# Designs tried in a protein design run: designed miniproteins, single chains, continued (4). Part 85

Each design is a single chain, and the fold is of that chain. pLDDT is the mean over its residues in the fold that is shown.

## One batch from the design tools (miniprotein)

Design m14938
Fold by ESMFold2-Fast:
Structure m14938 (fold): chain A 85 residues (1-85)
Amino acid sequence: GLKTILEAIGLTLRAIGALLDGDIREALEIVRELIELAKKTGDKFTAKLALKLAEKVIELAREQGDEELLEEAEELKEEAKELLE
């Protein structure tokens, strides 16, 4: 529904802001919130946003050499993929 789409867009904008500020941990937490929203609502658009943001978090975590953050981001990427099946 419209409420879910607006919430997903708001979370996505917050995640982009966190990534621009270099706060990859906050961006990862927002990806987790998008995945929970997608699980709760069944919304494929929200799941696609979570997937794309998780991919960006993975890229940046690799650049920073943060192995723990990388593992968490890869787990969230797989959860988002499952929600798109």
Scores: mean pLDDT 88

Design m14939
Fold by ESMFold2-Fast:
Structure m14939 (fold): chain A 89 residues (1-89)
Amino acid sequence: SPLEQAILMFRLTSLTVELAYNSRFNPEKVPESLEQLGKVLKELSKVMSPEEVKKLTEKIIKSLREAGVPEEVIKEVEKIGKQAIEESS
């Protein structure tokens, strides 16, 4: 539903901010933040097209790069986004 998608999008935004913050200030929490981000992207892949999930993942990656998140973490986000699309196909 549009409401469920909106709630998942809000959670995704919050988790993206948390991942950027933890990458700088609490690097030990990065694996947990990545796992939560992956779970939300997988739920979104059930209610969005693969094209929309890909575009959303690209937007997240851009925001994380602008926040100065390490490329090793960015690569994990790229992998998570790709897996969410492949598992929904």
Scores: mean pLDDT 85

Design m14940
Fold by ESMFold2-Fast:
Structure m14940 (fold): chain A 89 residues (1-89)
Amino acid sequence: MMEEVDFALSVMGLSVLGIAARENPEAREKVQELLDYALENGVIAELKVLESEDPDIEVTEATAGDKTLVVTSRKEGDKSVVLSAELRE
């Protein structure tokens, strides 16, 4: 069963998003809220990278249970910087 591996990978993915959002407190709080929800409920967060109209902009959708986090990031050289995050239920 892939559940334990998928859970660990989802926590790692959300943690990386939290690090990328370190300079954006509002985005960081929303990433942390989804991470806390996933950890407290033992639910897997599914991460999807969506295409945007701007090739330097990356939209990541993370869904855990009934919560979905949409994170918008900009590619700056070899680094991604989180610009915004929206949490939906």
Scores: mean pLDDT 74

Design m14941
Fold by ESMFold2-Fast:
Structure m14941 (fold): chain A 109 residues (1-109)
Amino acid sequence: SAKERILELLEKLATTTDPEELERLKREIIELIDNTDFTGEELKEILEKALKVALKSTNPAVAEAILEVAEHIVEYARNKRPDVSEEDLFELEELLALIEIVRAVLRLE
């Protein structure tokens, strides 16, 4: 499934040290999001995994890539998925805010 592939790619981001590989993984995730009709619950699962990856990473570049993926997911839900409920959208926006905080903390040192 596209969801399982995205979860695998997010896990690979957590351990990536090569900037070119990081950009490739980010791009593949975004392409899968754009080409798959995800439900609000599936988008929430993806974003929860993204938050966990960001929290485990000590690499600011990984946190930045996760933030870009999270921003794209929220934009996708808002603009291309009218079937995503206001409650689901609110939860996605909360997860995005937490990822933004993680990225900000990692860049403060």
Scores: mean pLDDT 83

Design m14942
Fold by ESMFold2-Fast:
Structure m14942 (fold): chain A 83 residues (1-83)
Amino acid sequence: MSVKERVDLIISYLESILKDEVSEQKWNQLVSALRSLIDAEGKEMMFLMALYNALQNGELELLKGKGDSAVESLLLTLKQVRA
């Protein structure tokens, strides 16, 4: 799987979060996809490492609690990096 394909997968999962479609299964899939991307790209994608750590620590609940704008901002940044 290419870097672009992995990033597109993560974008899809974040869009599911914005639509309040997140289940425990989708959460676990997102964490797995992020870990896979980090392992492929190494430490050069520092923002993905930060996102992975936030997800592992349950900080996404806090991010979602700040409203859709926080998730949307993260999604926009990720879309810009993949271009």
Scores: mean pLDDT 60

Design m14943
Fold by ESMFold2-Fast:
Structure m14943 (fold): chain A 63 residues (1-63)
Amino acid sequence: MSPEERVLAAAIALAQGDEATARALLAEVGPERARRSLERLHAQRAISDETAARLRELIDGLE
């Protein structure tokens, strides 16, 4: 599974109210790779602005 696939899975978990699973998936990728994958997905409009902001907060919490 790619970092991009894990970040998408984290977005789905977050949409389902499962923040713990989202955080675990992002931690598995690591904060630097998760941010890079998130910014790429957000630029491609694969993730909404709201979801991207929430995922950034979770990634920042990993450091």
Scores: mean pLDDT 83

Design m14944
Fold by ESMFold2-Fast:
Structure m14944 (fold): chain A 66 residues (1-66)
Amino acid sequence: SKAEAEEKLKEAERALAAGDNAKAGEYIAQAAVLLGLEHKAEEIKEKSKESATVARAGIADLRKAL
């Protein structure tokens, strides 16, 4: 649901604030699946582990779907 996706995106933002890009990527991927964007979940997870910038962009894009 959109409410569950919003919760996962908030968890991703908290993980990024803590410096845990890998955990942020995992939460972003979970939000993508909840929003019906499963095909992007694996790519978002992998790229977010390496880049906080990619993780923040992913959160912003998925928030537009809420």
Scores: mean pLDDT 79

Design m14945
Fold by ESMFold2-Fast:
Structure m14945 (fold): chain A 90 residues (1-90)
Amino acid sequence: SALLEEAERLREEALKLLKEAEKTGSAEVALKAAEVGKKAVEAAREALKTLTSREEILRAIGVMIGGIGIAYAAALIAEKAGLEVPKELA
């Protein structure tokens, strides 16, 4: 399913951003990782409405579980980065 493939792509993008946030300590990158992770979960939920294959349903559930985990981890990094780095008011 194209919707499922999009959900999986978003999860991979969120994971890449999470790893970048871990490397840089950037609150902004971590927040982006959390947002993309949430989008992956939303896309997987939409895909589930059209999926009838057990295999594809399990893949969509995997994206939701992974996306939730990435969003949570990214949110923690953003919170810690906010404590460690002086915030400039933009």
Scores: mean pLDDT 79

Design m14946
Fold by ESMFold2-Fast:
Structure m14946 (fold): chain A 73 residues (1-73)
Amino acid sequence: GSSRVSEGREVAAGETVTVTVTNTGPTPTLVSVYVEDVPGALLAEATVPAGGSKTLTATAPASGRVRVLTVTP
């Protein structure tokens, strides 16, 4: 399996984060949206099916850098 983390961006507490992920691979991919260096700050998580796409929307509970982690088997 492989994992990839996107380049992060700064957000303020209460800011809405929207992420659209398209999986062009042959296997389902786990997607996690989180605030870096804030324990327990997983904002949204979903499995994107092979050849599909999903949009995740979440509100940041604290200011910080938001990253998107994709994990493929």
Scores: mean pLDDT 76

Design m14947
Fold by ESMFold2-Fast:
Structure m14947 (fold): chain A 82 residues (1-82)
Amino acid sequence: MSKEERDAELTLRALENSVALTEEAVKRGDLKGAEQFYRAAEQLAESARNVAKEMSPEKAEEVNKRVDELLQRAKAALEKAK
């Protein structure tokens, strides 16, 4: 596995955890916590996209698609909380 592939996998796992924390904070009514976790998710999404630029087009597309799916999930949770 290349360094870029490993970095992308680690960042995507961190992103997925931040999204899950956002969803859980919303479920318990912690809107401030949810916003903080969503901000972390946005930063991790940007990091994953930056790593993807150093990968093959096919692998970059897979990473970017996963980032978009995860970030949309967190955004949907926040929208539902309003």
Scores: mean pLDDT 84

Design m14948
Fold by ESMFold2-Fast:
Structure m14948 (fold): chain A 80 residues (1-80)
Amino acid sequence: MLSTDEIAERLVDLIEAGASPDELTAFVVELAREHDWSGEELAALYEIVGEAAARVAAGVPRDEVLADVRARLDAVRRES
């Protein structure tokens, strides 16, 4: 399984590369399947992806986006 750091980096890399909504959805679905995430965890992951994409589009530095994604992913894992 990918670590939280690896997940965050792959997600931000896809967003910065201009991945389509379909490609981001496929990544989220594959990730949730590999981690056996619940519907609530999947919903939280979609929110994390949407926020990360919005922040990248707004010109927020990569390191700040990565730190936020890591923190949000850790929160989802701790509450599950």
Scores: mean pLDDT 78

Design m14949
Fold by ESMFold2-Fast:
Structure m14949 (fold): chain A 79 residues (1-79)
Amino acid sequence: SVSSLVGMILRIIGDLLDEKDKETKKGLEKVLDLLMSMIQGKPINQVISELKKLKNKTKNKEAKKIIGSVIEDLESLAK
């Protein structure tokens, strides 16, 4: 639902405000951009595909975990 997506976005914004590691922060910003593109009408399956590509290119361990969590949440919403 839109409410679930808004909740995910607010959580990522909160994580960004508290984050001190620059590489983790960059990863979170990319996740936020993809979630915002979904609100703007990008299909959920395309956003999931782009997040999987982002996860594979991400070297930072914490950012990679967060991307994986968002993928799992979106895959649950797509069912």
Scores: mean pLDDT 79

Design m14950
Fold by ESMFold2-Fast:
Structure m14950 (fold): chain A 65 residues (1-65)
Amino acid sequence: SIIDVLNNIDVKGKIVYVQYEPSTEVALVLKAKGVKRVIYEPDNVGAFQTVALLNQLGIEAVEVD
């Protein structure tokens, strides 16, 4: 899972690219690992609340152009 990957690599201060909008659990792990920015592709059931959560945690959440 992506959580297992995040536990095995140094992402502190990095930009992370994901193929989907992260779940709440993934957002909290990204915060714990000190990720600076997340670039994601929105899906048809994109969790607006997760993007808001990332911003509240101080992580910039940006959609792919």
Scores: mean pLDDT 70

Design m14951
Fold by ESMFold2-Fast:
Formats: C-alpha cells, structure tokens, sequence
Structure m14951 (fold): chain A 64 residues (1-64)
C-alpha cells in the first residue's frame, strides 16, 4: 500500500527523527530506578522529554 496522504508522510518523517535512550541506576541497597530520554522533532523544532519511563512515553504521545 502506498502512502499518499500528508499525515502518512509526516508520521514517517517523525519516526525517522525520534531517538530514545534508557538509563538504569542501582542504589547501594539494591533498588533500581529506570529513566527515559526521548528526543523528537515537531514543526522543525527538537523536543526532549526526560523522566520516569511511563510518564515520559505518555508526555511524548501528548506532544506528538
């Protein structure tokens, strides 16, 4: 199937410019914290979201 609409073209462009980084830190007591950094472009401007993995993903979806 060929993408011929403007929304399809924009979705592909956004996906190509999205970067996701995950970091895990372990405290001396053995507890672990997982954080995420998501970088994407919208309207020619680069956005970066950092925080807890679930919250960062939700915020990125709200901004896309």
Amino acid sequence: MAETDELGAKAVEVAEKTKIELRREVAPDGSATLSAKLTFEKDGKEYTIEGNLAAAVKKALDLL
Scores: mean pLDDT 64

Design m14952
Fold by ESMFold2-Fast:
Structure m14952 (fold): chain A 92 residues (1-92)
Amino acid sequence: SRLAEGQARWAALAERYRDAPLTPETAAEAALETARLLAELTGYNEEEILRKGEELARAILEKGEDSEEALKKDKELLELARPGLEALYAAA
């Protein structure tokens, strides 16, 4: 199922960053990879999800991962992905 495929890909992504250093560069890279995964799995708002992932990565690098701008962009990314994630769960 697409849900099982998505779970496997998310687990692989989490494993890749398990022992990574906690730096803005690593956090920005993880944000971009998460946005790519969401765009590929959901099929909804793909271009906007990728663009928002780039905005989030930039905010992390320029302002820090706990900055108001980064948190806002993270929330916006999740909202863009939400319909596709709901469809993915419903199809499981």
Scores: mean pLDDT 76

Design m14953
Fold by ESMFold2-Fast:
Structure m14953 (fold): chain A 78 residues (1-78)
Amino acid sequence: SGVKEVEEEALKLNYELSKIVQEKIEKGERLSEEQQKIVTQALVYATRAIRKAATDLDEAKEYLKKSKEYVEEFKKKS
């Protein structure tokens, strides 16, 4: 995938993650410390993917993959 596709996918993951977090908070649920760490890692890797996309597309794709793995881990533990 090109630079734009990496950025678009990273933003989509960010949006999906924020929506799940917001829905939990609106239901009066609190994120555990473990869930908070997973959310933080998902966002960190998504941001790294966006920053690297123009300079190192292969590295950006690896960061995007890690972000996706953390999002899926969060969903399984939610």
Scores: mean pLDDT 85

Design m14954
Fold by ESMFold2-Fast:
Structure m14954 (fold): chain A 79 residues (1-79)
Amino acid sequence: SLAVAVGEVRVAASVEEAARAGEEAAKQTSKLPGVLHAEARAEPVEGGARVTVGVFAESEEIAKRAVEEALRLVEELVR
């Protein structure tokens, strides 16, 4: 059954850098098998930014795994 998963990560980067990382992570994640849609948003927080990733997928397991992958990519890309 179709599923949605959402996750977030806080990064010590500008909101502009975090938004770019989120966009790239969502783009890469949307290409994973069973992922139907992925998107990311960034918002400023004290000391950095918060990135929220949402994934719509063919199963709950795929959606959760895709969110974890995207959040890991965001952290990697802002280093």
Scores: mean pLDDT 88

Design m14955
Fold by ESMFold2-Fast:
Formats: sequence, C-alpha cells, structure tokens
Structure m14955 (fold): chain A 98 residues (1-98)
Amino acid sequence: SSLEEEVKEVEKLLKEMIERAEKAKSKEEMFEVILETQKRINEVLTDKEMIEVVSGNLGLMMLEIEKAKSKEEMIEVIRKGAKETLEQVREIVEKKLS
C-alpha cells in the first residue's frame, strides 16, 4: 500500500538522520539535520496523523538536544526519538490498514 511505502521511506530518512547526526560537529548542525529530516519526511507523508506524530517527536528531540551537555547525549536523544517515531508511525499504519 502507499502507506506501507511511506513507512519504509520514513525508516530510511530516520536512519539517515542518525548517520548525519553522528557526523555533526555542533548543536547547530544537529538542529539542521533534524529540520532537514522533518522537511523530507513531510514531502513523503500524506496522512495527517503520521505528519503530526513525526513533527511532534522531532520537535521534542530539538528541545532535548538544546538541554544536552555532550555529543553522546545528543546522539542518544536522536536514536531514541527515531526509534519511538518509527514505532508510532508503524502503529498508525497497522490501525489504518485494519
């Protein structure tokens, strides 16, 4: 289904976000990675509930990164947020395809 293809693309974009974040050299670059990921995901997603969940989770990641004291803490925030976002997006698709 189109929703299943959207989930696969979101998974790919979230994985790319983690890889780019690991290479980031500043908090500013971390924010740029998250914002670019949000823009790319918004171009893929057609479902309003999925868009709202992804936007909310990426926004929360940015707030947590602002408070982070080390690169290691920022990467942990991004990895955890990416995992939780993907799980929530998958649950929405399962609910809509049932």
Scores: mean pLDDT 87

Design m14956
Fold by ESMFold2-Fast:
Parts: structure tokens; sequence; C-alpha cells
Structure m14956 (fold): chain A 68 residues (1-68)
């Protein structure tokens, strides 16, 4: 379903943020840039589909806040 596809896409974006945080080769600035890009994409998915996952959104937001 469209909702399942949106959830999978948002989950993949969160996984990309986590991968960036765990990458010791990335600077704090590069980690922040990746995190901001992923959260912008997640907002686009939410606006396009109407799908919202509170727990996923909270985790992504916490990562972005911790980075800056």
Amino acid sequence: SARDAARAEQAALLAAMRAALDDPSLSPEEKRAIAVEQIQRAVEVERATGFHDDALAAEMGAIVRALG
C-alpha cells in the first residue's frame, strides 16, 4: 500500500541518518548535512502521502537536535 511504501521510505531515511552518525570518517558538519537532508526528505514523504509515524519522527528530530 501507499502507506506501507511511505513507512518503508521514512525508515530507510532514518537508517541513513543512523549510518552517518556511526561513520567515524565523517566530520560533525558532514553528519549534520546528511541528517538535515534525510529529515527534509522525510517531511516531503509526509506532505506527499499524509503518512506520519510519531516514533520515527521523534527519533529523526532528536538526532538533528543532538547534531546542532
Scores: mean pLDDT 83

Design m14957
Fold by ESMFold2-Fast:
Structure m14957 (fold): chain A 82 residues (1-82)
Amino acid sequence: DKELDEIGELLGELLHRELRGEETDDELDDKLIELAQKHPEIVLEVVEKLLKLLNDKPEEVRAMSLEELKKLAKEIAKELAK
């Protein structure tokens, strides 16, 4: 699903920037608001699962690349949509 991929890609990028102390841009923030309005439960659950993984395996998650975090978030979103 296109929107599940977009949710995962966006949340993965936001987490990557947060872990590195980088600011998000207005375009990413606008996309997050739009996706959260359309799919509030999925967005919330993906965030919760990503935060749980960060708590359980902090060094591993912090070492992940942007593309790895995007892939992880996409996989979580798709799992929740089943």
Scores: mean pLDDT 80

Design m14958
Fold by ESMFold2-Fast:
Structure m14958 (fold): chain A 110 residues (1-110)
Amino acid sequence: SKLKKEMEKSLEEMELAFLILSIMDAIERGRTPENIERLRRFVKKIGEILGLPEEVVEELFERILAAKTPEEVFEVLRETIERVLKDEEKKEIALEALEIAKGIYESIKK
Protein backbone atom coordinates (compact mmCIF):
# COMPACT_ATOMS: atom_id res chain seq x y z
CA SER A 1 0.00 0.00 0.00
CA LYS A 2 1.24 3.50 -0.92
CA LEU A 3 -0.18 4.95 2.32
CA LYS A 4 1.61 2.29 4.40
CA LYS A 5 4.96 3.08 2.70
CA GLU A 6 4.45 6.83 3.24
CA MET A 7 3.63 6.25 6.94
CA GLU A 8 6.69 3.99 7.41
CA LYS A 9 8.93 6.66 5.81
CA SER A 10 7.45 9.39 8.06
CA LEU A 11 8.04 7.28 11.19
CA GLU A 12 11.67 6.57 10.19
CA GLU A 13 12.21 10.29 9.42
CA MET A 14 10.84 11.24 12.86
CA GLU A 15 12.94 8.58 14.66
CA LEU A 16 16.11 9.85 12.92
CA ALA A 17 15.15 13.48 13.65
CA PHE A 18 14.73 12.71 17.38
CA LEU A 19 18.12 10.93 17.42
CA ILE A 20 19.75 13.99 15.78
CA LEU A 21 18.09 16.30 18.36
CA SER A 22 19.31 13.93 21.12
CA ILE A 23 22.87 14.32 19.75
CA MET A 24 22.44 18.13 19.91
CA ASP A 25 21.13 17.89 23.50
CA ALA A 26 24.10 15.71 24.57
CA ILE A 27 26.59 18.19 23.00
CA GLU A 28 24.85 21.25 24.55
CA ARG A 29 25.10 19.64 28.03
CA GLY A 30 28.90 19.49 27.71
CA ARG A 31 31.57 16.87 27.09
CA THR A 32 31.24 14.82 30.29
CA PRO A 33 31.85 11.03 30.19
CA GLU A 34 28.07 10.51 30.59
CA ASN A 35 27.17 12.81 27.67
CA ILE A 36 29.94 11.32 25.46
CA GLU A 37 28.46 7.84 26.13
CA ARG A 38 24.94 9.14 25.31
CA LEU A 39 26.33 10.65 22.08
CA ARG A 40 28.00 7.33 21.14
CA ARG A 41 24.70 5.44 21.64
CA PHE A 42 22.71 7.92 19.50
CA VAL A 43 25.30 7.86 16.67
CA LYS A 44 25.35 4.03 16.79
CA LYS A 45 21.52 3.92 16.54
CA ILE A 46 21.56 6.27 13.51
CA GLY A 47 24.16 3.97 11.92
CA GLU A 48 21.95 0.91 12.57
CA ILE A 49 18.86 2.58 11.04
CA LEU A 50 20.79 3.80 7.96
CA GLY A 51 22.90 0.63 7.57
CA LEU A 52 26.24 2.46 7.93
CA PRO A 53 29.47 0.42 8.22
CA GLU A 54 31.12 0.42 11.70
CA GLU A 55 34.09 2.44 10.33
CA VAL A 56 31.72 5.20 9.14
CA VAL A 57 29.87 5.20 12.50
CA GLU A 58 33.22 5.63 14.34
CA GLU A 59 34.29 8.44 11.95
CA LEU A 60 30.91 10.18 12.39
CA PHE A 61 31.17 9.97 16.21
CA GLU A 62 34.70 11.47 16.20
CA ARG A 63 33.73 14.28 13.78
CA ILE A 64 30.65 15.18 15.88
CA LEU A 65 32.84 15.28 19.02
CA ALA A 66 35.27 17.62 17.17
CA ALA A 67 32.46 19.99 16.03
CA LYS A 68 32.45 23.45 17.67
CA THR A 69 28.95 24.64 16.67
CA PRO A 70 25.47 23.16 16.01
CA GLU A 71 25.91 24.15 12.35
CA GLU A 72 29.09 22.02 12.12
CA VAL A 73 27.22 18.99 13.56
CA PHE A 74 24.47 19.38 10.92
CA GLU A 75 27.14 19.74 8.17
CA VAL A 76 28.99 16.59 9.32
CA LEU A 77 25.70 14.63 9.25
CA ARG A 78 24.75 16.00 5.81
CA GLU A 79 28.21 15.25 4.34
CA THR A 80 28.16 11.69 5.72
CA ILE A 81 24.64 11.03 4.34
CA GLU A 82 25.57 12.43 0.88
CA ARG A 83 28.91 10.55 0.71
CA VAL A 84 28.03 7.13 2.16
CA LEU A 85 24.37 6.34 1.40
CA LYS A 86 23.94 4.74 -2.05
CA ASP A 87 20.23 3.87 -1.61
CA GLU A 88 18.29 6.92 -2.86
CA GLU A 89 15.22 6.18 -0.68
CA LYS A 90 17.33 5.91 2.53
CA LYS A 91 19.24 9.05 1.50
CA GLU A 92 15.96 10.99 1.01
CA ILE A 93 14.67 9.79 4.42
CA ALA A 94 17.95 10.76 6.15
CA LEU A 95 18.11 14.22 4.51
CA GLU A 96 14.45 14.91 5.39
CA ALA A 97 15.14 13.84 9.01
CA LEU A 98 18.08 16.28 9.11
CA GLU A 99 15.87 19.16 7.86
CA ILE A 100 13.15 18.29 10.43
CA ALA A 101 15.75 18.22 13.25
CA LYS A 102 17.30 21.52 12.11
CA GLY A 103 13.86 23.19 11.93
CA ILE A 104 12.92 22.01 15.44
CA TYR A 105 16.34 23.01 16.84
CA GLU A 106 16.11 26.52 15.31
CA SER A 107 12.52 26.90 16.65
CA ILE A 108 13.59 26.16 20.25
CA LYS A 109 16.67 28.46 19.86
CA LYS A 110 19.03 25.87 21.48
Scores: mean pLDDT 84

Design m14959
Fold by ESMFold2-Fast:
Structure m14959 (fold): chain A 107 residues (1-107)
Amino acid sequence: SLEQALADLRAASQRLVDAAKKAGEEHPENKEKIEEALQKTQDAVDRLIAAAEAGDYESAENALKQLVKATRELLNAVDPNSETYKKVREAANELVQAAERVVEALR
């Protein structure tokens, strides 16, 4: 179940990267802010994966908290009236759910 949760996390992370890139392409004025928030999101995912592979529940829970904050910053960087906003929001929600499953698998 942990292996599957990590695979789902990696897949959800890639979907968010793809959605965020499209959002930056539709609104180039927001591209830098989107890329900065996306980098924070990827850093949190990398920390969660490292913590999970180490069996470190406390570090994994902290990485999840950082991920939730980073995904909120990413959503704030995307134009809420854009077609891509809904796709970024859905991908971000899927990523957080996958991350929660990784943390739960470490209990």
Scores: mean pLDDT 89

Design m14960
Fold by ESMFold2-Fast:
Structure m14960 (fold): chain A 70 residues (1-70)
Amino acid sequence: DAVERAVELARKAMEAAAAGNFEEAEKYNQEAIEIIKELIERGDLEAAREAVEAMVKEALAMKEEIEAAL
């Protein structure tokens, strides 16, 4: 499932960034973006939207954890 792969890559990117591995985080983010681009190019806008929404949800959860730690 392309949506699940994009979310998994986004999660790995956030974990890498939290560990200070920004180069690895950038790599995973780029791979996730490429999956979304492929979905858009194929006309699967619903799957692309679901992938973006799921990735944003995980990013917001991480942001809340970081803000709580400050």
Scores: mean pLDDT 78

Design m14961
Fold by ESMFold2-Fast:
Structure m14961 (fold): chain A 69 residues (1-69)
Amino acid sequence: MTLAELKELYLKKEVSVAELLELAKKSGISLDTLIKELPLSEGAKETMRLLEEGYSPEEAERIVLASYL
């Protein structure tokens, strides 16, 4: 999957942030490249960073909600 295809999926809200990160990893696209190239919200960027640190999607969502809500 290309970076352009990932951007389209994100903009159409067809995938979750966790699913988008997994698709990027399968495509050889780094988290840093996703953050640089995609128009991600600050909450989405932080969620992806927390997922890379080993937090579950549920824990990442709660932390982001507390920080950016």
Scores: mean pLDDT 77

Design m14962
Fold by ESMFold2-Fast:
Structure m14962 (fold): chain A 60 residues (1-60)
Amino acid sequence: GPRVSGEVEAKIAETIRRLGPDASVEEIAAALEAEGIEVDETVRAVIERIREGARAGSPL
């Protein structure tokens, strides 16, 4: 699957934990961009993967 730096992946997971798994990809992306993280296609794919895992009951 698509890969980003471990720091970016950790930040995505923290953002999803904060906003909740029902937050949209757009809300998560906006929060990451507010923290200075560039949200490209790869980052969006990682957001979707982690969000789907959280919604399926995986701990963040």
Scores: mean pLDDT 77

Design m14963
Fold by ESMFold2-Fast:
Structure m14963 (fold): chain A 77 residues (1-77)
Amino acid sequence: MLEPLSEEEVEAILEELRSLGASEEALEEARRLIEEINEVVEKMKAGEISEEEGLKKVKELTGRLQEVAAAALAAAA
């Protein structure tokens, strides 16, 4: 079962993205996506959604987060 990311883990991810050259707008979008992922994980743990549905949503949101990271890297280069 996936665990929701702690605030400290979220800040660590955002700091890594900032170090890679992410803009403030990209960091805000990344934070929002991570918060949505954490919400999905919490709903899975609470039994409000199925594990299959939750994992599908997490995969989609993670893909969007990877797109934000890739765009930040491209902009920094």
Scores: mean pLDDT 77

Design m14964
Fold by ESMFold2-Fast:
Structure m14964 (fold): chain A 89 residues (1-89)
Amino acid sequence: MKTTTETFEVDSVEEAEKYIAEVLKKHPKGTVTVEFVSEDGKKATVTLKIEDENPSDEQIEAAARYVAGKLEDEIGFKKGTVTVTVKEE
């Protein structure tokens, strides 16, 4: 099992989407967990799996947008830290 974790400081939902997409493009297979911690200490976690064996850049970008949107909906997106963890078998 291979585990990759990358952490980014972000100022916007758009910046979070960009960094999530960059990690997913490097590691397009496996289970993805994204944790967001806002400056005021709120936390949200989204987990997903891309079901396609060879996901396109468009599919990866759509997945990143979905995750960023869920984080925004749950806690109201503010400045904070995004941690992306990908577990590949």
Scores: mean pLDDT 76

Design m14965
Fold by ESMFold2-Fast:
Structure m14965 (fold): chain A 98 residues (1-98)
Amino acid sequence: SEERKRLEIEIATSMALMALSVARLIASPEALPLLEEAEELVLRMEEAALAGDVERARELAEEAKRVLDEAVAIDPRLEGAAKAVRKALEKLVEITEE
């Protein structure tokens, strides 16, 4: 159960990072720093999730979503990738709560 939970956290994190990698390939130069900030927040969220820190994981998820919304406002082409990242972040929070 705990081993499975760790694996599920790692998979959800990988899904978020994969979507961010796709976003970075198409992003305008103005949006790119925000995607880099979102990547850092996702990695910090993984650390919080693996530690079982639900409150910190939720806080980092909300920060990442805000940064993604800013990136999409600058470059609307990023909406699809941002939606995928948001879904992965929501899944990470759900897993961490268990």
Scores: mean pLDDT 88

Design m14966
Fold by ESMFold2-Fast:
Structure m14966 (fold): chain A 75 residues (1-75)
Amino acid sequence: STVYQVTVATKVESAAEVKETLQNTPGVLSVKVRIEGDRAIVTGTFSSKESAEAAAKKLQEIPGVTGVGVTEVPS
């Protein structure tokens, strides 16, 4: 099977909003947050590409988000 990861680079103050947005997206399997110095990296895993792409588009609208990527991962 295949999963899709959405990776978000954001300011630490925006990490909670990014995490909540990912957790509230249909098809989300897991959400992880990692603090890297003055930024946060938030990763959401999805069962479908469509859900991952929809999440990525919505996340780009959040102030403090500096980068969003979607990666296909075999599982």
Scores: mean pLDDT 84

Design m14967
Fold by ESMFold2-Fast:
Structure m14967 (fold): chain A 60 residues (1-60)
Amino acid sequence: MKKEAEDEIKKYEKQLDEQYKQTHHEEGYEQSKKALEEVRKKLKNNDMTAQQVKDFLDKL
C-alpha cells in the first residue's frame, strides 16, 4: 500500500535527520534527501510500487 511506503520514507528521513545531527556529514545527507524526494514523487505519480520504494530504501 502507498501509505505503508510513505511511512517507510518518513521513518528513513527521521533516521537520516538523527544521523546528520550526530555526524554533520553534509554530502551524504543532501544526496539522501534528494533521493527521498525523487522516490516520493515517483510514488505519487505511480511510477514506483510500494515494494520498489522499500527495495530502494534498503539500498540507501
Scores: mean pLDDT 75

Design m14968
Fold by ESMFold2-Fast:
Structure m14968 (fold): chain A 80 residues (1-80)
Amino acid sequence: MEKEIEKAMLESVEEQKPLAEKLKPQNTKENQIKIMEETIKIFEEKMEEIAKKYGDEEKVKELIEKIRESFEEQKKKLEE
């Protein structure tokens, strides 16, 4: 599971790169938030697949919630 979580994180960053490249010429707070939201969305989808495969839904849910909390804090700082 741990190696698959690491792979999911790396793949999420890779899959959002086209969006980041498209938005990069306009490095606004809004565009940074959009990139973060896309990365988290892709990561959550990959984590749901891992949860189904290993049956450890509670542990995966806790990890997703922690990442979402971290994201909300970062988003709040960017909006200020």
Scores: mean pLDDT 73

Design m14969
Fold by ESMFold2-Fast:
Structure m14969 (fold): chain A 85 residues (1-85)
Amino acid sequence: SMTEKVMRMNELIEEAKKRIDAITDDAIANNVPVPQLIEQLNAVVEETVEELRKLGYSDTEIEDARDTLLNMMYGGLGRYVAAKK
């Protein structure tokens, strides 16, 4: 159903958010360099997008999900910057 399809996408985005938050928190605690943090966060975005593609979501749905994931990544980077004063 369309409801099941929407729920599955939301579950994958929620999982990605948890991974982004965990990576960001680890980076703050361990002073991970910004280029390494960006690489780790980009990997979560690309892995999630690839999983959505394999599950047969449309190009438009994948683009919308990518925008959401990129905003989550930028949020993580903002938290890292804020934590360093």
Scores: mean pLDDT 89

Design m14970
Fold by ESMFold2-Fast:
Order: sequence, then structure tokens, then C-alpha cells
Structure m14970 (fold): chain A 67 residues (1-67)
Amino acid sequence: MGMDSIRVVTAALNLVHEKGYEKTTPRDIAEAAGLSVREAARALGMSVRTLLEAVAAFLETLGVKGK
């Protein structure tokens, strides 16, 4: 359900904000959401890596440079 996807996305945003894109892994995001990487990917309908890339691009658009 979309709530699990929202939880994973929220975890990705928080971790990238807290420690940066370079130090945030798919496993860190999944664990923060209370899921395995596989479960997080299933909830998203895409790989957690793809989400991490999308989050970095989104934050860069908002003026938060992810380099």
C-alpha cells in the first residue's frame, strides 16, 4: 500500500538530509523504514537505489545540493 512507500520515501529524505546522499545507502533507508531492502523495493515498485537517485535530484531542485 502507498503508506509503506511513503514511509520509505520519508526515511530516504530524512537520511539524505541528516548525513548526505553519499553516506546514505539503500539498506540504511530500508532499515529506517522498518523494512528489508527487498521489502522496501516491493513497497515502492522500484529499486531503493532508484528512489535514492530521485530523492537526490528532488532535493537539488529545492536548492539542497546533493554533491
Scores: mean pLDDT 75

Design m14971
Fold by ESMFold2-Fast:
Structure m14971 (fold): chain A 99 residues (1-99)
Amino acid sequence: MEELRRRELIRALEQAIDTAEELYKKTNSPLVKEVVELLRKALDSLRAGDYEGAIANLREAVQKLDELIKNEKFSDDEIEELRFLKTVLEQAIAELEAM
């Protein structure tokens, strides 16, 4: 069960990275790029079995997403993509904390 849940989380993070990379291409925002880098670090930690490292990087990514939503001049569609991404990461953190 743990191995299956870990594989599902890896897939979810890979999809989150793809979403964040597409958003970076649209916005060219350095802060969105930092979110991509944090998600890649979280994925590497998760693949290595370092759940604490994964949680730490995901929490920092969520904080940066919240800052982006509040402080940057994005379109409504881009803000909704950021909010969706934040929700996905918060769900991933909750699942990892339950492991």
Scores: mean pLDDT 84

Design m14972
Fold by ESMFold2-Fast:
Structure m14972 (fold): chain A 85 residues (1-85)
Amino acid sequence: MLTLPAPKEEVYKAIDEKLKAGKMSEEIAEAARRFVDLIDEGAPEEEIQEARRELLTLLFEERLKKRPATPEELEHARRVIEELL
């Protein structure tokens, strides 16, 4: 059984704060709110898991397209390439 770590309103506030800070897209925020709503409503586990998969897919896609790799990720990739050469 999935439970929210905080009241629904507090989780929504965290989502809204990340959206305002530009750390989250509107589409991801909407998917996250839907996921939270399903948990709060005690929806069937299948529906909760489907919403979770959708949210994770959107997070993965946004991570890939939102910006280039961080300087740390680029440095790690560079070191791996240098060791292979």
Scores: mean pLDDT 68

